# Designs tried in a protein design run: designed miniproteins, single chains, continued (2). Part 14

Each design is a single chain, and the fold is of that chain. pLDDT is the mean over its residues in the fold that is shown.

## One batch from the design tools (miniprotein)

Design m4450
Fold by ESMFold2-Fast:
Structure m4450 (fold): chain A 94 residues (1-94)
Amino acid sequence: SRVDEIVRKVREGKPLPKLDSETVRELIKEGRIDVLLELARRGLLTDEAIREAARLLPPEHVVRLTQAAVDSAKDLDERARISRLVAEGVREAE
């Protein structure tokens, strides 16, 4: 599957493009939150993917997603942008 290929490439340290919201939905559906968080730490989630992940994940995993994505940020402006995207996703889940 597409998820299995992404998991394999992450495990093998192979390069990956930035991932969209569809790929995030597939990872969550398959229970691969570990891989989603690793992709966030590597800065490989698009803005839409971050928002979608925050919308779909339970609160305990949203905290982990935020920390992982923030750890990939180069400066305070990028950290603020990530926090805003997470807040937007959480609001959409309500």
Scores: mean pLDDT 84

Design m4451
Fold by ESMFold2-Fast:
Structure m4451 (fold): chain A 80 residues (1-80)
Amino acid sequence: LIEGLKEKLVKLLEEGGNLEAAKAFSTITDEVFEFSVRAMKDEEWEAFFAKLKFTNQAAKDEFKALLEAMKSKGDLSSLV
C-alpha cells in the first residue's frame, strides 16, 4: 500500500553515499519495511537521519523532506 516508498528511500540513500543503509533497506521485504515504518516513532526517524552522512546535499534535502512529510501527515497514504 506504500509501494515505491522503500525504492525512493533506497535511491536517496544511494545518491547520498549511504550505501550500507541503502543495501540494508533493499534486502528487507516490502511487508517488513511497511511494518517497520508504521512502527517507528518520529524520534526514531530523527535518530536514524542523524546517524546518516550525506555526500550529496540534494539527496540529503530530499530525504529530510520525505521524513518531514511522513511526520506531518501521521499516515503513509499521504506520501503516494
Scores: mean pLDDT 69

Design m4452
Fold by ESMFold2-Fast:
Structure m4452 (fold): chain A 79 residues (1-79)
Amino acid sequence: SREEVEKEVAKLLSKFLPELKALREEYVAKGVRPSKEELKEIYLSMIEKAKEEAKKNNLPEEVLEFLEELEKELEERTA
């Protein structure tokens, strides 16, 4: 189900959340805000790592499809 897919995606993404938070703290410490392009690159990198983990753990195809949808949405949200 979609709920089960969302739960699995959340588990995968949560593995990379500390790395994302540390990077955000670095920007705050420098007194600068990341550009839209920089944020996009960071999130795309996280999604790619999540896709690799999903493949390595033989997670359902629906999990990979959901991550690919997130990747496409992120690529379109550049304005």
Scores: mean pLDDT 76

Design m4453
Fold by ESMFold2-Fast:
Structure m4453 (fold): chain A 100 residues (1-100)
Amino acid sequence: GKIDEEIYKELREKVLEAEKAIAAKDYEKLKKLFEEIIEKLKEKGYPKEHILGVYKAMLAAATFIAPKEEVLKLAKEAAKETGDDSLVEEVEKLLALKER
């Protein structure tokens, strides 16, 4: 599908807010921004590929600031919603690098 200009502007602002949350290690704020982005994409009827892309970006960020259990929980929820089991594998690889 096409990206609506309003959604594009909102996503851009949310990405900037997410970068600030990552710098502050504010997982609660990052999680809220993540949920808001996903809800807007679902509301506008975006295909699973776009939703998956947002999950991948947010999970990568969460991997470095959130507890391992929380990141794995989010990855499983994302895989369940998108049908892409590779999300869990990608997150496990990122966590392995962090836990080195």
Scores: mean pLDDT 74

Design m4454
Fold by ESMFold2-Fast:
Structure m4454 (fold): chain A 95 residues (1-95)
Amino acid sequence: KEKALEEAKKLFDEGIKVLEEGIKEAEELLKQGDYEGAKEKLREGTRKALGLFLEAYELAKKAGVEDEFEEYVLSKEPEIEKLEKRKEELLKKAE
């Protein structure tokens, strides 16, 4: 069970990193006035991150460690909230 939980945590962490990198790349493109490039990078990063989050959750569910995984996700909530706020600000500027 520990192995599956660690694999789920790894996938979740990878999703956070992918989302953060997509936001950073989009923010840089916005600074250059490339609104379409910024939106595309944000969409790509968000899509990849969501895929990883779904895979992590399904893995934890199949292994019967969903409760422990949910506790881990909760511990990462402040980090995810910061990324979501950055994403929202980015989309607002990319109008």
Scores: mean pLDDT 83

Design m4455
Fold by ESMFold2-Fast:
Structure m4455 (fold): chain A 90 residues (1-90)
Amino acid sequence: MSELIKKLEELEKKAKDPVTFFRRFLALLSQVDPETLKKNRDEILKYLEKKYGKKVAEEFQRIIDKIINGEPISFAELDRLEELLEKEYK
């Protein structure tokens, strides 16, 4: 298991709700270099799919890919994912 996946599991255990986990996850991703994120991308997506399901994992994939490419994430994309997590996983 990669160091990044271990950090994700720790964030999930410490976060009391999925939205708090999501916000901390974004903060973690912003501190990771693009090469490390690319290397762990498939493991991260598999972890998220297992935990939150395929639909949520697909939304995270778009955000991760934007971070890897140095593209800005819109507030609308963040809001959509937060709403999806709140609706599915209180």
Scores: mean pLDDT 75

Design m4456
Fold by ESMFold2-Fast:
Structure m4456 (fold): chain A 61 residues (1-61)
Amino acid sequence: KYDEILEKVRAAPSAEEALKILEEAGLPALRSYLGPDGRARPATKEFAIATVENYARLEAA
């Protein structure tokens, strides 16, 4: 479930490893996101964590 995925992503040593965990779990492994200044930025570990949290909320609803 998402709680297990979230723990794995948080424990990952890098953003690349976190994205791999998302991909293996069948979640979107987005490699970039749009920042508040309208610039594309590379995906971070924090962004990967936020992705899992958002999907966990959708499952709970």
Scores: mean pLDDT 73

Design m4457
Fold by ESMFold2-Fast:
Structure m4457 (fold): chain A 82 residues (1-82)
Amino acid sequence: SMEEIEREINIALAYMVLGVSKAIGRLTVEDVRRAYELAKASGDMEATIEILEEAARLAREFGNEEAAAYAEELLREAREEK
């Protein structure tokens, strides 16, 4: 269905944002927000949680504490949604 195609595209785009960030060695709050918005638009909560976990990990690895804190807050909200 068109909804399934849109879901897959949004998830792929979210992973692409993280992939670009990983390649350049930088993850900003803006990158986290963009990846989250794409993942959330997919309606796939499991994928959203995985994307946020990776975003938090990369932010910490690259030393962006603000981006890490933002990703962790979004991750907390996503996990509480049940």
Scores: mean pLDDT 86

Design m4458
Fold by ESMFold2-Fast:
Structure m4458 (fold): chain A 84 residues (1-84)
Amino acid sequence: SKEEVLKLLEKAREALKLEDLAEAIDTIISTGSQINQLLIDAGKEDEAKKVMELLFEAVKALLAGDREKAEELIEEAIELAKKL
């Protein structure tokens, strides 16, 4: 459901506050996999692709040390999910 997707995206955003970078990345990837499956099961493959692209870019930003950019990208995914 939309509510489940939003809760998972909030979990991804909270992961950005973790001091352990590997744990933060693992949480975002795990959360993203769950969101992707929920959206595909709901017949929203285009939305799944767009959310996954944003989460992938957030992981790339986090690996580059840009936590602010990672947060912006996750917030963009949250705004997309609100329109589901």
Scores: mean pLDDT 85

Design m4459
Fold by ESMFold2-Fast:
Structure m4459 (fold): chain A 117 residues (1-117)
Amino acid sequence: MSPLQQELLELLEKLIEEEEDPLKQTALRLLLQLAKQTTNEKVLKALRLLAEELSKAETDEQIRGLALAAAAIAANQDLPIEEALEIAKEAVETNVDDEEAREYALRVLEEIREKVG
């Protein structure tokens, strides 16, 4: 296990323990499972940024949008991170019906591109 993976797993376990919202707990547990299944350092960095934003999310639609983005990135971990992020962006644009939640998830994906790409 890389130091980055270990730090992310420890962060996710802490966030899950401190979270009172059941949907956020479910989304964070999904991110924990995804983080355990990848060795890609850029994907791990992207999942960390998504976990931090999930903790700040205010609506169910925002939580679902961020969880979808995380799943799409992890599912495409064998691609260059820039391509995985484009697929995640397309998934959010296609599947997130709520305009505010969609814009929020797309903004988070843009920030990930800047910090990780």
Scores: mean pLDDT 89

Design m4460
Fold by ESMFold2-Fast:
Order: sequence, then C-alpha cells, then structure tokens
Structure m4460 (fold): chain A 68 residues (1-68)
Amino acid sequence: RNEELLERGERAKKSPEEQKELYRDALDVFYGDYDGLIERKRAELARHPTPQLEADIEYLEKKKEVKK
C-alpha cells in the first residue's frame, strides 16, 4: 500500500529523464533481471551518489530475495 503511494508521488515529481529511467527499470524487472538492474544502479551511484539510488538498490535487493 504505502510503497505504491510513494512510487506514485515520486513519479509525479521526477523529470522526464528520470521517468524514462523508471520505465527502463520496470522493463528489466519484468524480465526478472534484478542483478543487471542492481549493477546498473550501483555504477550510477558511484558516479552520481543520491539517496534515491541507494533506496532503489535496497528495494531491488529485497525483491530479489522475495522472488527466490
């Protein structure tokens, strides 16, 4: 519930570039490639460290655990 509301709020506040990135991430999740997504986010975090990227990585790692 709360995660869906937070995602909706964040989507409304993101720039067009950030919205496009979220769409790409959703496609990778659909394919079940959480490892690839996490690696991409970690590489981006090293170049452009933001709290949002750290949260995204944590969220994806949790989804990977649940999927198993």
Scores: mean pLDDT 64

Design m4461
Fold by ESMFold2-Fast:
Structure m4461 (fold): chain A 78 residues (1-78)
Amino acid sequence: EKKKELFDRIKEELLKVPGVSEEMAEEVAQLAVDLVNAGASLKTIENAVYQYLVSLGMEEEATREAAKRISKEIEKLL
């Protein structure tokens, strides 16, 4: 399923970021998938992912990198 593949790819990218737990990766992956299904723009998704991870206490630089990687993965599927 396209949704399952997108979820898994986003989760894998998040798990490469130092400090991101499996639970955080799953929550953010689900958020991103939901936004894609709602037709949100890449910038909206990137900002939502960044804000969510920052709210969980993640390091700012690592969260910016994660949000950009996720945006790129979604772009490849559009």
Scores: mean pLDDT 79

Design m4462
Fold by ESMFold2-Fast:
Structure m4462 (fold): chain A 64 residues (1-64)
Amino acid sequence: TLEELRRRFDDLLSSTKDPEVQEIIRQGRRVILRLYEQGRITPEQGFEALRHLEDLARSLEEEL
C-alpha cells in the first residue's frame, strides 16, 4: 500500500508539466506520506488525498 501510494505520486509528478504545480504535489506527497508513516491517516485516506491532488493538478494545468 505505501509502495503503491509512492508509485502513484511518482506517476502524477511525471505527468505534471508546470513546475509550480509539481511543487504543490511534492509538498502534498511529503505531508501525506509522513502522516501515513506516523499512523495518523489510513491507507484509504492517503489515496483519497492523492486523488484530490490529481484533480487539483489537472485543473491548474488545464485552466492556466
Scores: mean pLDDT 79

Design m4463
Fold by ESMFold2-Fast:
Structure m4463 (fold): chain A 97 residues (1-97)
Amino acid sequence: MEKEKKFIELMKKLIDKLRELAARSTDPAVQEALRKAIEELEKVINDLKEGKISIDEAFTRVAEIFTRLIEEAPALRDEITQLMKEFLEGYKKIKKE
């Protein structure tokens, strides 16, 4: 439960950063790709809260969502890659506890 709470907070920070990117974007296609990714990430949080998936499964789904986001919005590649790196480091710290 404690590891799940830390992982959910990590995901919420990720969603907040994506919302900030969407607010700064002037490209409707980029805004739509970010909106879709945020909705999919919120679904992952809900599935994790309901005990439908493990932290490891949630991490895998996040990685898949980000891969699709980069494909749909290539202009965000560097920013999304940096966010994934930060997310991975947070995940590794949670797993060591």
Scores: mean pLDDT 85

Design m4464
Fold by ESMFold2-Fast:
Structure m4464 (fold): chain A 120 residues (1-120)
Amino acid sequence: SEEIPPLLELLKDDDPEVAEKALEKLKEIVSDPEKLAKYADLIIPPLIELMKDEDVLVRLRAVLLLGEVIENATPEQLAPYLKDIIPLLEELLKDEDYALKYVAKKALEKLKEKAPEAVK
């Protein structure tokens, strides 16, 4: 079994190599439909908190992983979290960091394709 909470905490690691390896492993997990179905409720709430982090790199990694979750999740798996995800992604479009704005925009575009009624 995967230990999801420790992998999510490693996205905050001061060593970029450690953080990037954790991100790669989490992307592998969320790309597997059976694992995503099992772990969605363990992954999505911590990602929402990481997207609010003071470190722009932590926010960037969180949004990149959320983009992967959105791409691979069913609308039903995303539905409980849309009320929190959509306003936060819209807020990140106003961030000072260009790369973070770009990946937030891409995540909103993916979400609009997956749940068009939720994104205006």
Scores: mean pLDDT 85

Design m4465
Fold by ESMFold2-Fast:
Structure m4465 (fold): chain A 79 residues (1-79)
Amino acid sequence: MTKEELKQKINDYIAEMKKVAEEMYKLRKEGDARASELAKQNPEEAARVRAETDQKIAELRKKANDLSKKAVDYAKEYK
């Protein structure tokens, strides 16, 4: 693999990580807004919405970690 090809692979992983981070941000924002709306009328349902949002974000966080590990492994070869 050329240095150019290696750099392109690293950039591709970084771009995918950015998309995952944007999706996490959107989910957190929407989840927090929904939970805040519900908290005034139904605190138990608000807690459920927060828990479901946290679970979905945890799955995306795992995906971001896997992408980060791949980027780091390629970066080690780049030196």
Scores: mean pLDDT 81

Design m4466
Fold by ESMFold2-Fast:
Structure m4466 (fold): chain A 60 residues (1-60)
Amino acid sequence: SVLEKLAQVIRDSKIPVTERNLLTLLGVSSPDEEFYLTSSKEGPPTTVREVLERLKELLA
């Protein structure tokens, strides 16, 4: 999945798992923005905040 690939990038980059670093990786400025995990917009929209929570779980 896109989140698993992003988690791998974070691990390979050895960056600290902070909200600021994750926002930068996602190319967004705010956790309140809507986010789609795919360019096709498949599935329900999520918030950047929810994506950050899932990334933190994958990195734990």
Scores: mean pLDDT 71

Design m4467
Fold by ESMFold2-Fast:
Structure m4467 (fold): chain A 85 residues (1-85)
Amino acid sequence: MEEEKEKRIEELIEEAERRVREMVEMYSPLLSKEEAEKVLEEAIKKAKEIVKKGVEEGKSDLDILLEAQQAATEIISDALAKLRS
């Protein structure tokens, strides 16, 4: 049971990281190379936190992955907003 929970966390982290990488790459032409790298690192870090917390809170895999994608969207949006400051 504990081993299954750890395996689920690892699998969800891998999937969330993949989705986040794809999202950041789609918006990379609107960001500098340095900003795109920072956004990717921050989004991956946030996705890992969301997965761990979501599993502990009993959320579904779909809900966890959607939250990770939403967080990535917010991080990308914030980075784009900073380019206007």
Scores: mean pLDDT 81

Design m4468
Fold by ESMFold2-Fast:
Structure m4468 (fold): chain A 97 residues (1-97)
Amino acid sequence: SAQEKQLMRELVLVEAELTLMRMSIYLAKKYNSSKQEVRELVEKIRRRLERLRARLAQLRAQAQALNNQTLLQQVAQAERDIAHIEEEVKELEKWAE
């Protein structure tokens, strides 16, 4: 359906944002960013993750309404990816103290 295709597009955009966050974390580690730069990155990522969690909750509700198990699995995967990034961000925040 058109609604399912729209949901799929939005999930792809969520995954793209998560990929960019992971790349930002990777670059900060690889190029030995300063504590100030790491603190700024942590704040930026935390704000982005909060917005993505809110969006993902809406997408989950829509996937449930459609009773689409594949979309629900994709939402669950994005939720796990967010949790993983939050864990990496906590480690970076600790190192930037």
Scores: mean pLDDT 88

Design m4469
Fold by ESMFold2-Fast:
Structure m4469 (fold): chain A 79 residues (1-79)
Amino acid sequence: MVNEPVTERSLSEEELEELKEQIEKELEEIRKYALTDKEKFKESADKLIENITLMPKELAKEAMERAYKIIEEIEEKEK
């Protein structure tokens, strides 16, 4: 038997999956544009932060940690 109902007042599984996909796209764009297009980089970073704030605290923290790692790698590559 499969059980998929969501009873807690949190983001639905579909909304979580959609936000995760959006965050993945934004993280990829951040990596892509960090060295080539500073304006696009900032735009993607802003969208990433906005989507992270829409997530539950636990998932937001995880996404933020991933974003920080990417930003650190980008800063090292710029030198």
Scores: mean pLDDT 71

Design m4470
Fold by ESMFold2-Fast:
Structure m4470 (fold): chain A 85 residues (1-85)
Amino acid sequence: SKDQQNLFLQALLLGGIAYDLLSRNAPIEKIKEQIIRAAELLLQVQPDDERVKEVLEMVKNAKTMEEVREALDKLMETLNDLMQK
């Protein structure tokens, strides 16, 4: 639907912002904020999606830049899978 497309676009933009912040070595908390916001948008499309729930757990528990990047990569893979359906 048009509403789902808009949510996907917003999540994609937030993911892009998170990658840009990672490339600039921005504070981990600022990067986490973008990932959490993107994941929450995906849960509006699929409230029971276990992959998105796993990403939220990963990002909240992340302590290093590497862990934050892993959470972001998993979020973007999940977003791509959802957009192909």
Scores: mean pLDDT 87

Design m4471
Fold by ESMFold2-Fast:
Structure m4471 (fold): chain A 69 residues (1-69)
Amino acid sequence: SAVERRAGEHELRRLLESAGLSEEDIERILAAFSRVPPERLGEAMRAVEEALRAGASVDELVAILERLV
């Protein structure tokens, strides 16, 4: 649903801001996240959280999300 997607985008933005990413990098990741099917939003969020914890680059985070589209 639109509500679930918006909530996920808000939570993801906060996570990325806390990790010290630039606004440009946050927008790139959110753009990729916006293309993820609704049924995979939970998967996408967990994958980004795990990859970010492991020190993944912005390009790697975008690639992970693109694989979920």
Scores: mean pLDDT 84

Design m4472
Fold by ESMFold2-Fast:
Structure m4472 (fold): chain A 94 residues (1-94)
Amino acid sequence: KEEEQRRFLEEAFKRAKELLRKAGEAAGPEVQKVAERTIEEMDKAWEEHKDVKEAASAMGQILAEGANEMLRLDPRAAPYVVEAAKVLQEARKF
């Protein structure tokens, strides 16, 4: 259902943002800056795209770029950013 898809994406987005914050906490201030910027860009994409599929695609792209940058800075971010990416990828399948 479309309404169910929107709710699932919103829940996935909240979960992904929490995981990005935890990545920053685990890996330190340099990763925390990238995580914070990534979250801000994802918030803008969520506000800009009212269509579920477009919102999911835009947020997925932003997360992929942020995750790659965080992993280059500190591998301690890996478990959190990988889980965040999986959560959003599952939402995008709807």
Scores: mean pLDDT 80

Design m4473
Fold by ESMFold2-Fast:
Structure m4473 (fold): chain A 88 residues (1-88)
Amino acid sequence: RSEELLRRAEELLRQADEAVKKAETYLKNGDFEKAKQYAEEAIRLAREAGRLLDQADIPPEVKQRLANRIIAVELRAVGILEEIDLGL
């Protein structure tokens, strides 16, 4: 049900937050291969969280808050990928 979907989406977002932080750390250390891997993982996790939220029947204000978190993670991860591409 919606509570289970919400819980799973929040867990995926937590994992996405960790992945993007790892990507930022590897980028800063010059490990572009790992930075790319973790940035791509963060995008994958954030997109899966978005899919679960689209299926969840939850209050609009809760859905909007989580949607904003998804967008923030995706923008950070895309920024890392763009910086790597420019660094090549």
Scores: mean pLDDT 85

Design m4474
Fold by ESMFold2-Fast:
Structure m4474 (fold): chain A 85 residues (1-85)
Amino acid sequence: MLYRPSPEVLAILQEVGETREVLSVGEIEAYLFRYLLEKKLFDPEDPTVVNLKGTRLEEITGKERATFDELLDVILSQSTPVPVE
């Protein structure tokens, strides 16, 4: 299945080189992970946790701290599913 992320999420993915508006879950996951690495948002004591406070992702999710899976779930919940044949 493909997803069209919200405009706010697309702007974040564009900062790390994404040019498409419709993406697979794996593509969203890969570009999101790259963004988190480039912005150094992973907690150094717990690499499963992301610090979102003061970032655009806090504005998008309403969360100051989340796991990567929780962040991905919120992004996908705000995305429009696009059927693929």
Scores: mean pLDDT 80

Design m4475
Fold by ESMFold2-Fast:
Structure m4475 (fold): chain A 65 residues (1-65)
Amino acid sequence: MSPEEKAYEEARRLIEEGRVDEALRKAREIMREAGLSEERGYDILADALTPEAVRRAAERALAAA
């Protein structure tokens, strides 16, 4: 698995959990550890913010309220 694929999978998981701030931090961390640009972490986060992932996060937030 490439660092970009790993960052995408981790970010998507965290977004589905409603942890968008942690998703960005984790994506940037994985990029940095791989010697890639941390700015690429923002692009990965944007790609991971799918309608399905956002819906899952909203459902979890509603269930927790």
Scores: mean pLDDT 79

Design m4476
Fold by ESMFold2-Fast:
Structure m4476 (fold): chain A 89 residues (1-89)
Amino acid sequence: MPDRESLLEAHRRLREAAASGEDVTVTYVFETAEERRVEERRFSAETARGGDHPERRDPLSPEVEEILRRMRAHPDSGTFGVSAELVRE
């Protein structure tokens, strides 16, 4: 089941895939009794190759962290989906 640790691992794998020369778009869909939210993240090959200091980056946005916290509190009241697509010209 997708949780924060699973998303962090997925993010790492997608960054590694992008580092191989492909941009990757990841779409997260969160649906709870209170709201439905779609969060899209793009990992460019440049970003994935580590142009920035990795220790300074938060792999998840505060908004995604808040959604995950709510879903952990009420796992039976929401659904979570992940899809990933290679971005091609």
Scores: mean pLDDT 54

Design m4477
Fold by ESMFold2-Fast:
Structure m4477 (fold): chain A 91 residues (1-91)
Amino acid sequence: SPFDPFYTPLLNAALRRDEKSLAQIVEQMKQTLAGKYSDSDIADAVLSIGTLVAAFGDKEGGRFVVDFVEEKFSDVEWTRLHKVLKALALA
């Protein structure tokens, strides 16, 4: 997947609650994937990492990712993955 190189950096930023690193990775994703993937696709990749973090017991990390995505991607249509992550992080 074109998102595979970003998996480990996104996971590390989420686990560390590193908003600055997470924002930098998202900007790199937008630049690298420009014209091939929408902002909604990029938001879903970030939400997938948040869902993974929450599912493995780090609910605060999942919430951190939800809050980041809601702030950074305010103009995108939310997918079902957004609802799944919110449910896991708030459980």
Scores: mean pLDDT 80

Design m4478
Fold by ESMFold2-Fast:
Structure m4478 (fold): chain A 81 residues (1-81)
Amino acid sequence: MVSREEALAVLESVLGDDGTVDIDRALAALQARFDFTPEGVQRLRDRLRLLDTDGDGRIPREQLPELADYVVGLSEDGLIR
């Protein structure tokens, strides 16, 4: 099962110097670390877009804990192997 600490560490590893994470880079990093099902990848994409409140393709640092919690939830739902 994915831990919150592991998910958060992956997201922090792709954090930019501006304090934001690029959506495509976050998706790629999470998929490189964890074995998502196709449905898991789709739910993750949808969540990343929802957290992009500015529509600039980037997620602010303050949203990373929420995203990490969401990844844990995907693991609990069996959407990460």
Scores: mean pLDDT 83

Design m4479
Fold by ESMFold2-Fast:
Structure m4479 (fold): chain A 84 residues (1-84)
Amino acid sequence: SMMEEWRKRVDEILNKEAEEAKKFIEEYYRQANEKDQELLKEILELIKSQSPTVQKELLIWVARQLKLGRPLEEILEEVKKFVG
């Protein structure tokens, strides 16, 4: 059905964006100071506890926040609220 084809395309886009986000976060981590590395590590551990789809969505969101120059302390607080 057109709905099933649309869902497959959405999944393909999500997978690509999540892979790009993961690579961006890994590069960001390597360039970050110790404090930001610890904060980012905590964010990633929280994300790992979620379902595969939610992990991808959170990685994409975190990468977007980092690109916007948002402080990691604020990103961590929002991720904590999302995961409970």
Scores: mean pLDDT 87

Design m4480
Fold by ESMFold2-Fast:
Structure m4480 (fold): chain A 57 residues (1-57)
Amino acid sequence: GSRGAGVAALGAGISSKTGRELGDQAGNGPEMFAKAAELGGSTPEQGRQAGIAAGGV
């Protein structure tokens, strides 16, 4: 049995789930990253993709 893998998977799952729920309540998290990326001089699409990848699975 891989208890370490199970604990890590649970932690990752909880983290992504919490981030998603908070993101939904606060609005569109990925869109906020896209807007911030555009203001920072990057492409909005890159920011949105990075926000989605960072915000969850």
Scores: mean pLDDT 57

Design m4481
Fold by ESMFold2-Fast:
Structure m4481 (fold): chain A 87 residues (1-87)
Amino acid sequence: SAELEAKLQQINELIQQAQQHAQQAFEALKAGDLESALAHLDQAIQTAKQLAALLSSISSDPVFAKGLQAVEEGIAGLEELRKRLAA
C-alpha cells in the first residue's frame, strides 16, 4: 500500500539520520569534545526512538518485529553510554 511504502521510506531516512548522528558523536569523542559528543549522542537516541515507533507500527511482520527489537536494544546501549560519558 502507499501508506506502507511511505513508512518504509521514512524508516530508511531515519536509519541514515541515526547513523549520521552516531558517527558525529564518535568523531567528537575522538576530538575530545565531550559536550558535542553528548549532543550528537542525544540526537542519535532521539532519532532511534522515532525509528522504533515507526517499526512498531508495522511489527506484525516478523522481519520488522526483529528490526524493532534490535533498535530497542541499540537505544538501551546508547542510553547507557550517554550516562557513562555524562558522569
Scores: mean pLDDT 86

Design m4482
Fold by ESMFold2-Fast:
Structure m4482 (fold): chain A 78 residues (1-78)
Amino acid sequence: MMDEIDEALALMQKAVEKLLSKRVRDFIAAHVGETVTVAQVAEALGISQEAASGTLNGLVRAGLAERLPDGSYRILAP
């Protein structure tokens, strides 16, 4: 149940987010100037499409990616 597991899940979630941020930054370094879809990022990083979408949205807020009207994302140079 969520009682003690919720605390462990929160710790795991933040560790996974740190790892994903590093992996995504490595990915953008290889794909600067290219347009990628959520599905492509999910497959390349080995994560779910929901996690990839959240990660890409985080990159947009950090100025490392641009969200396009068609739902794809353009990878920006650091």
Scores: mean pLDDT 71

Design m4483
Fold by ESMFold2-Fast:
Structure m4483 (fold): chain A 71 residues (1-71)
Amino acid sequence: GGAEGARYAEFAAAAGLAGNAELAKRYGQMSAKYGGPETAKYAEKMAEAALAGDGEKAGQYGSLASRAAAK
């Protein structure tokens, strides 16, 4: 489960940094599905930051989601 959650968190972070909030949200949802509740929490914060135009925070939360999924 964790490896797939981590991959989707990385894709979501990359989409967020690129300014694609819709794609970041979709990958964040997939990360949540495979990574578990802690990953879901960070994926939601990442999508929120991306929608606000804060690519730096989106990247930070994506990294936290990936780390949570890997455990």
Scores: mean pLDDT 73

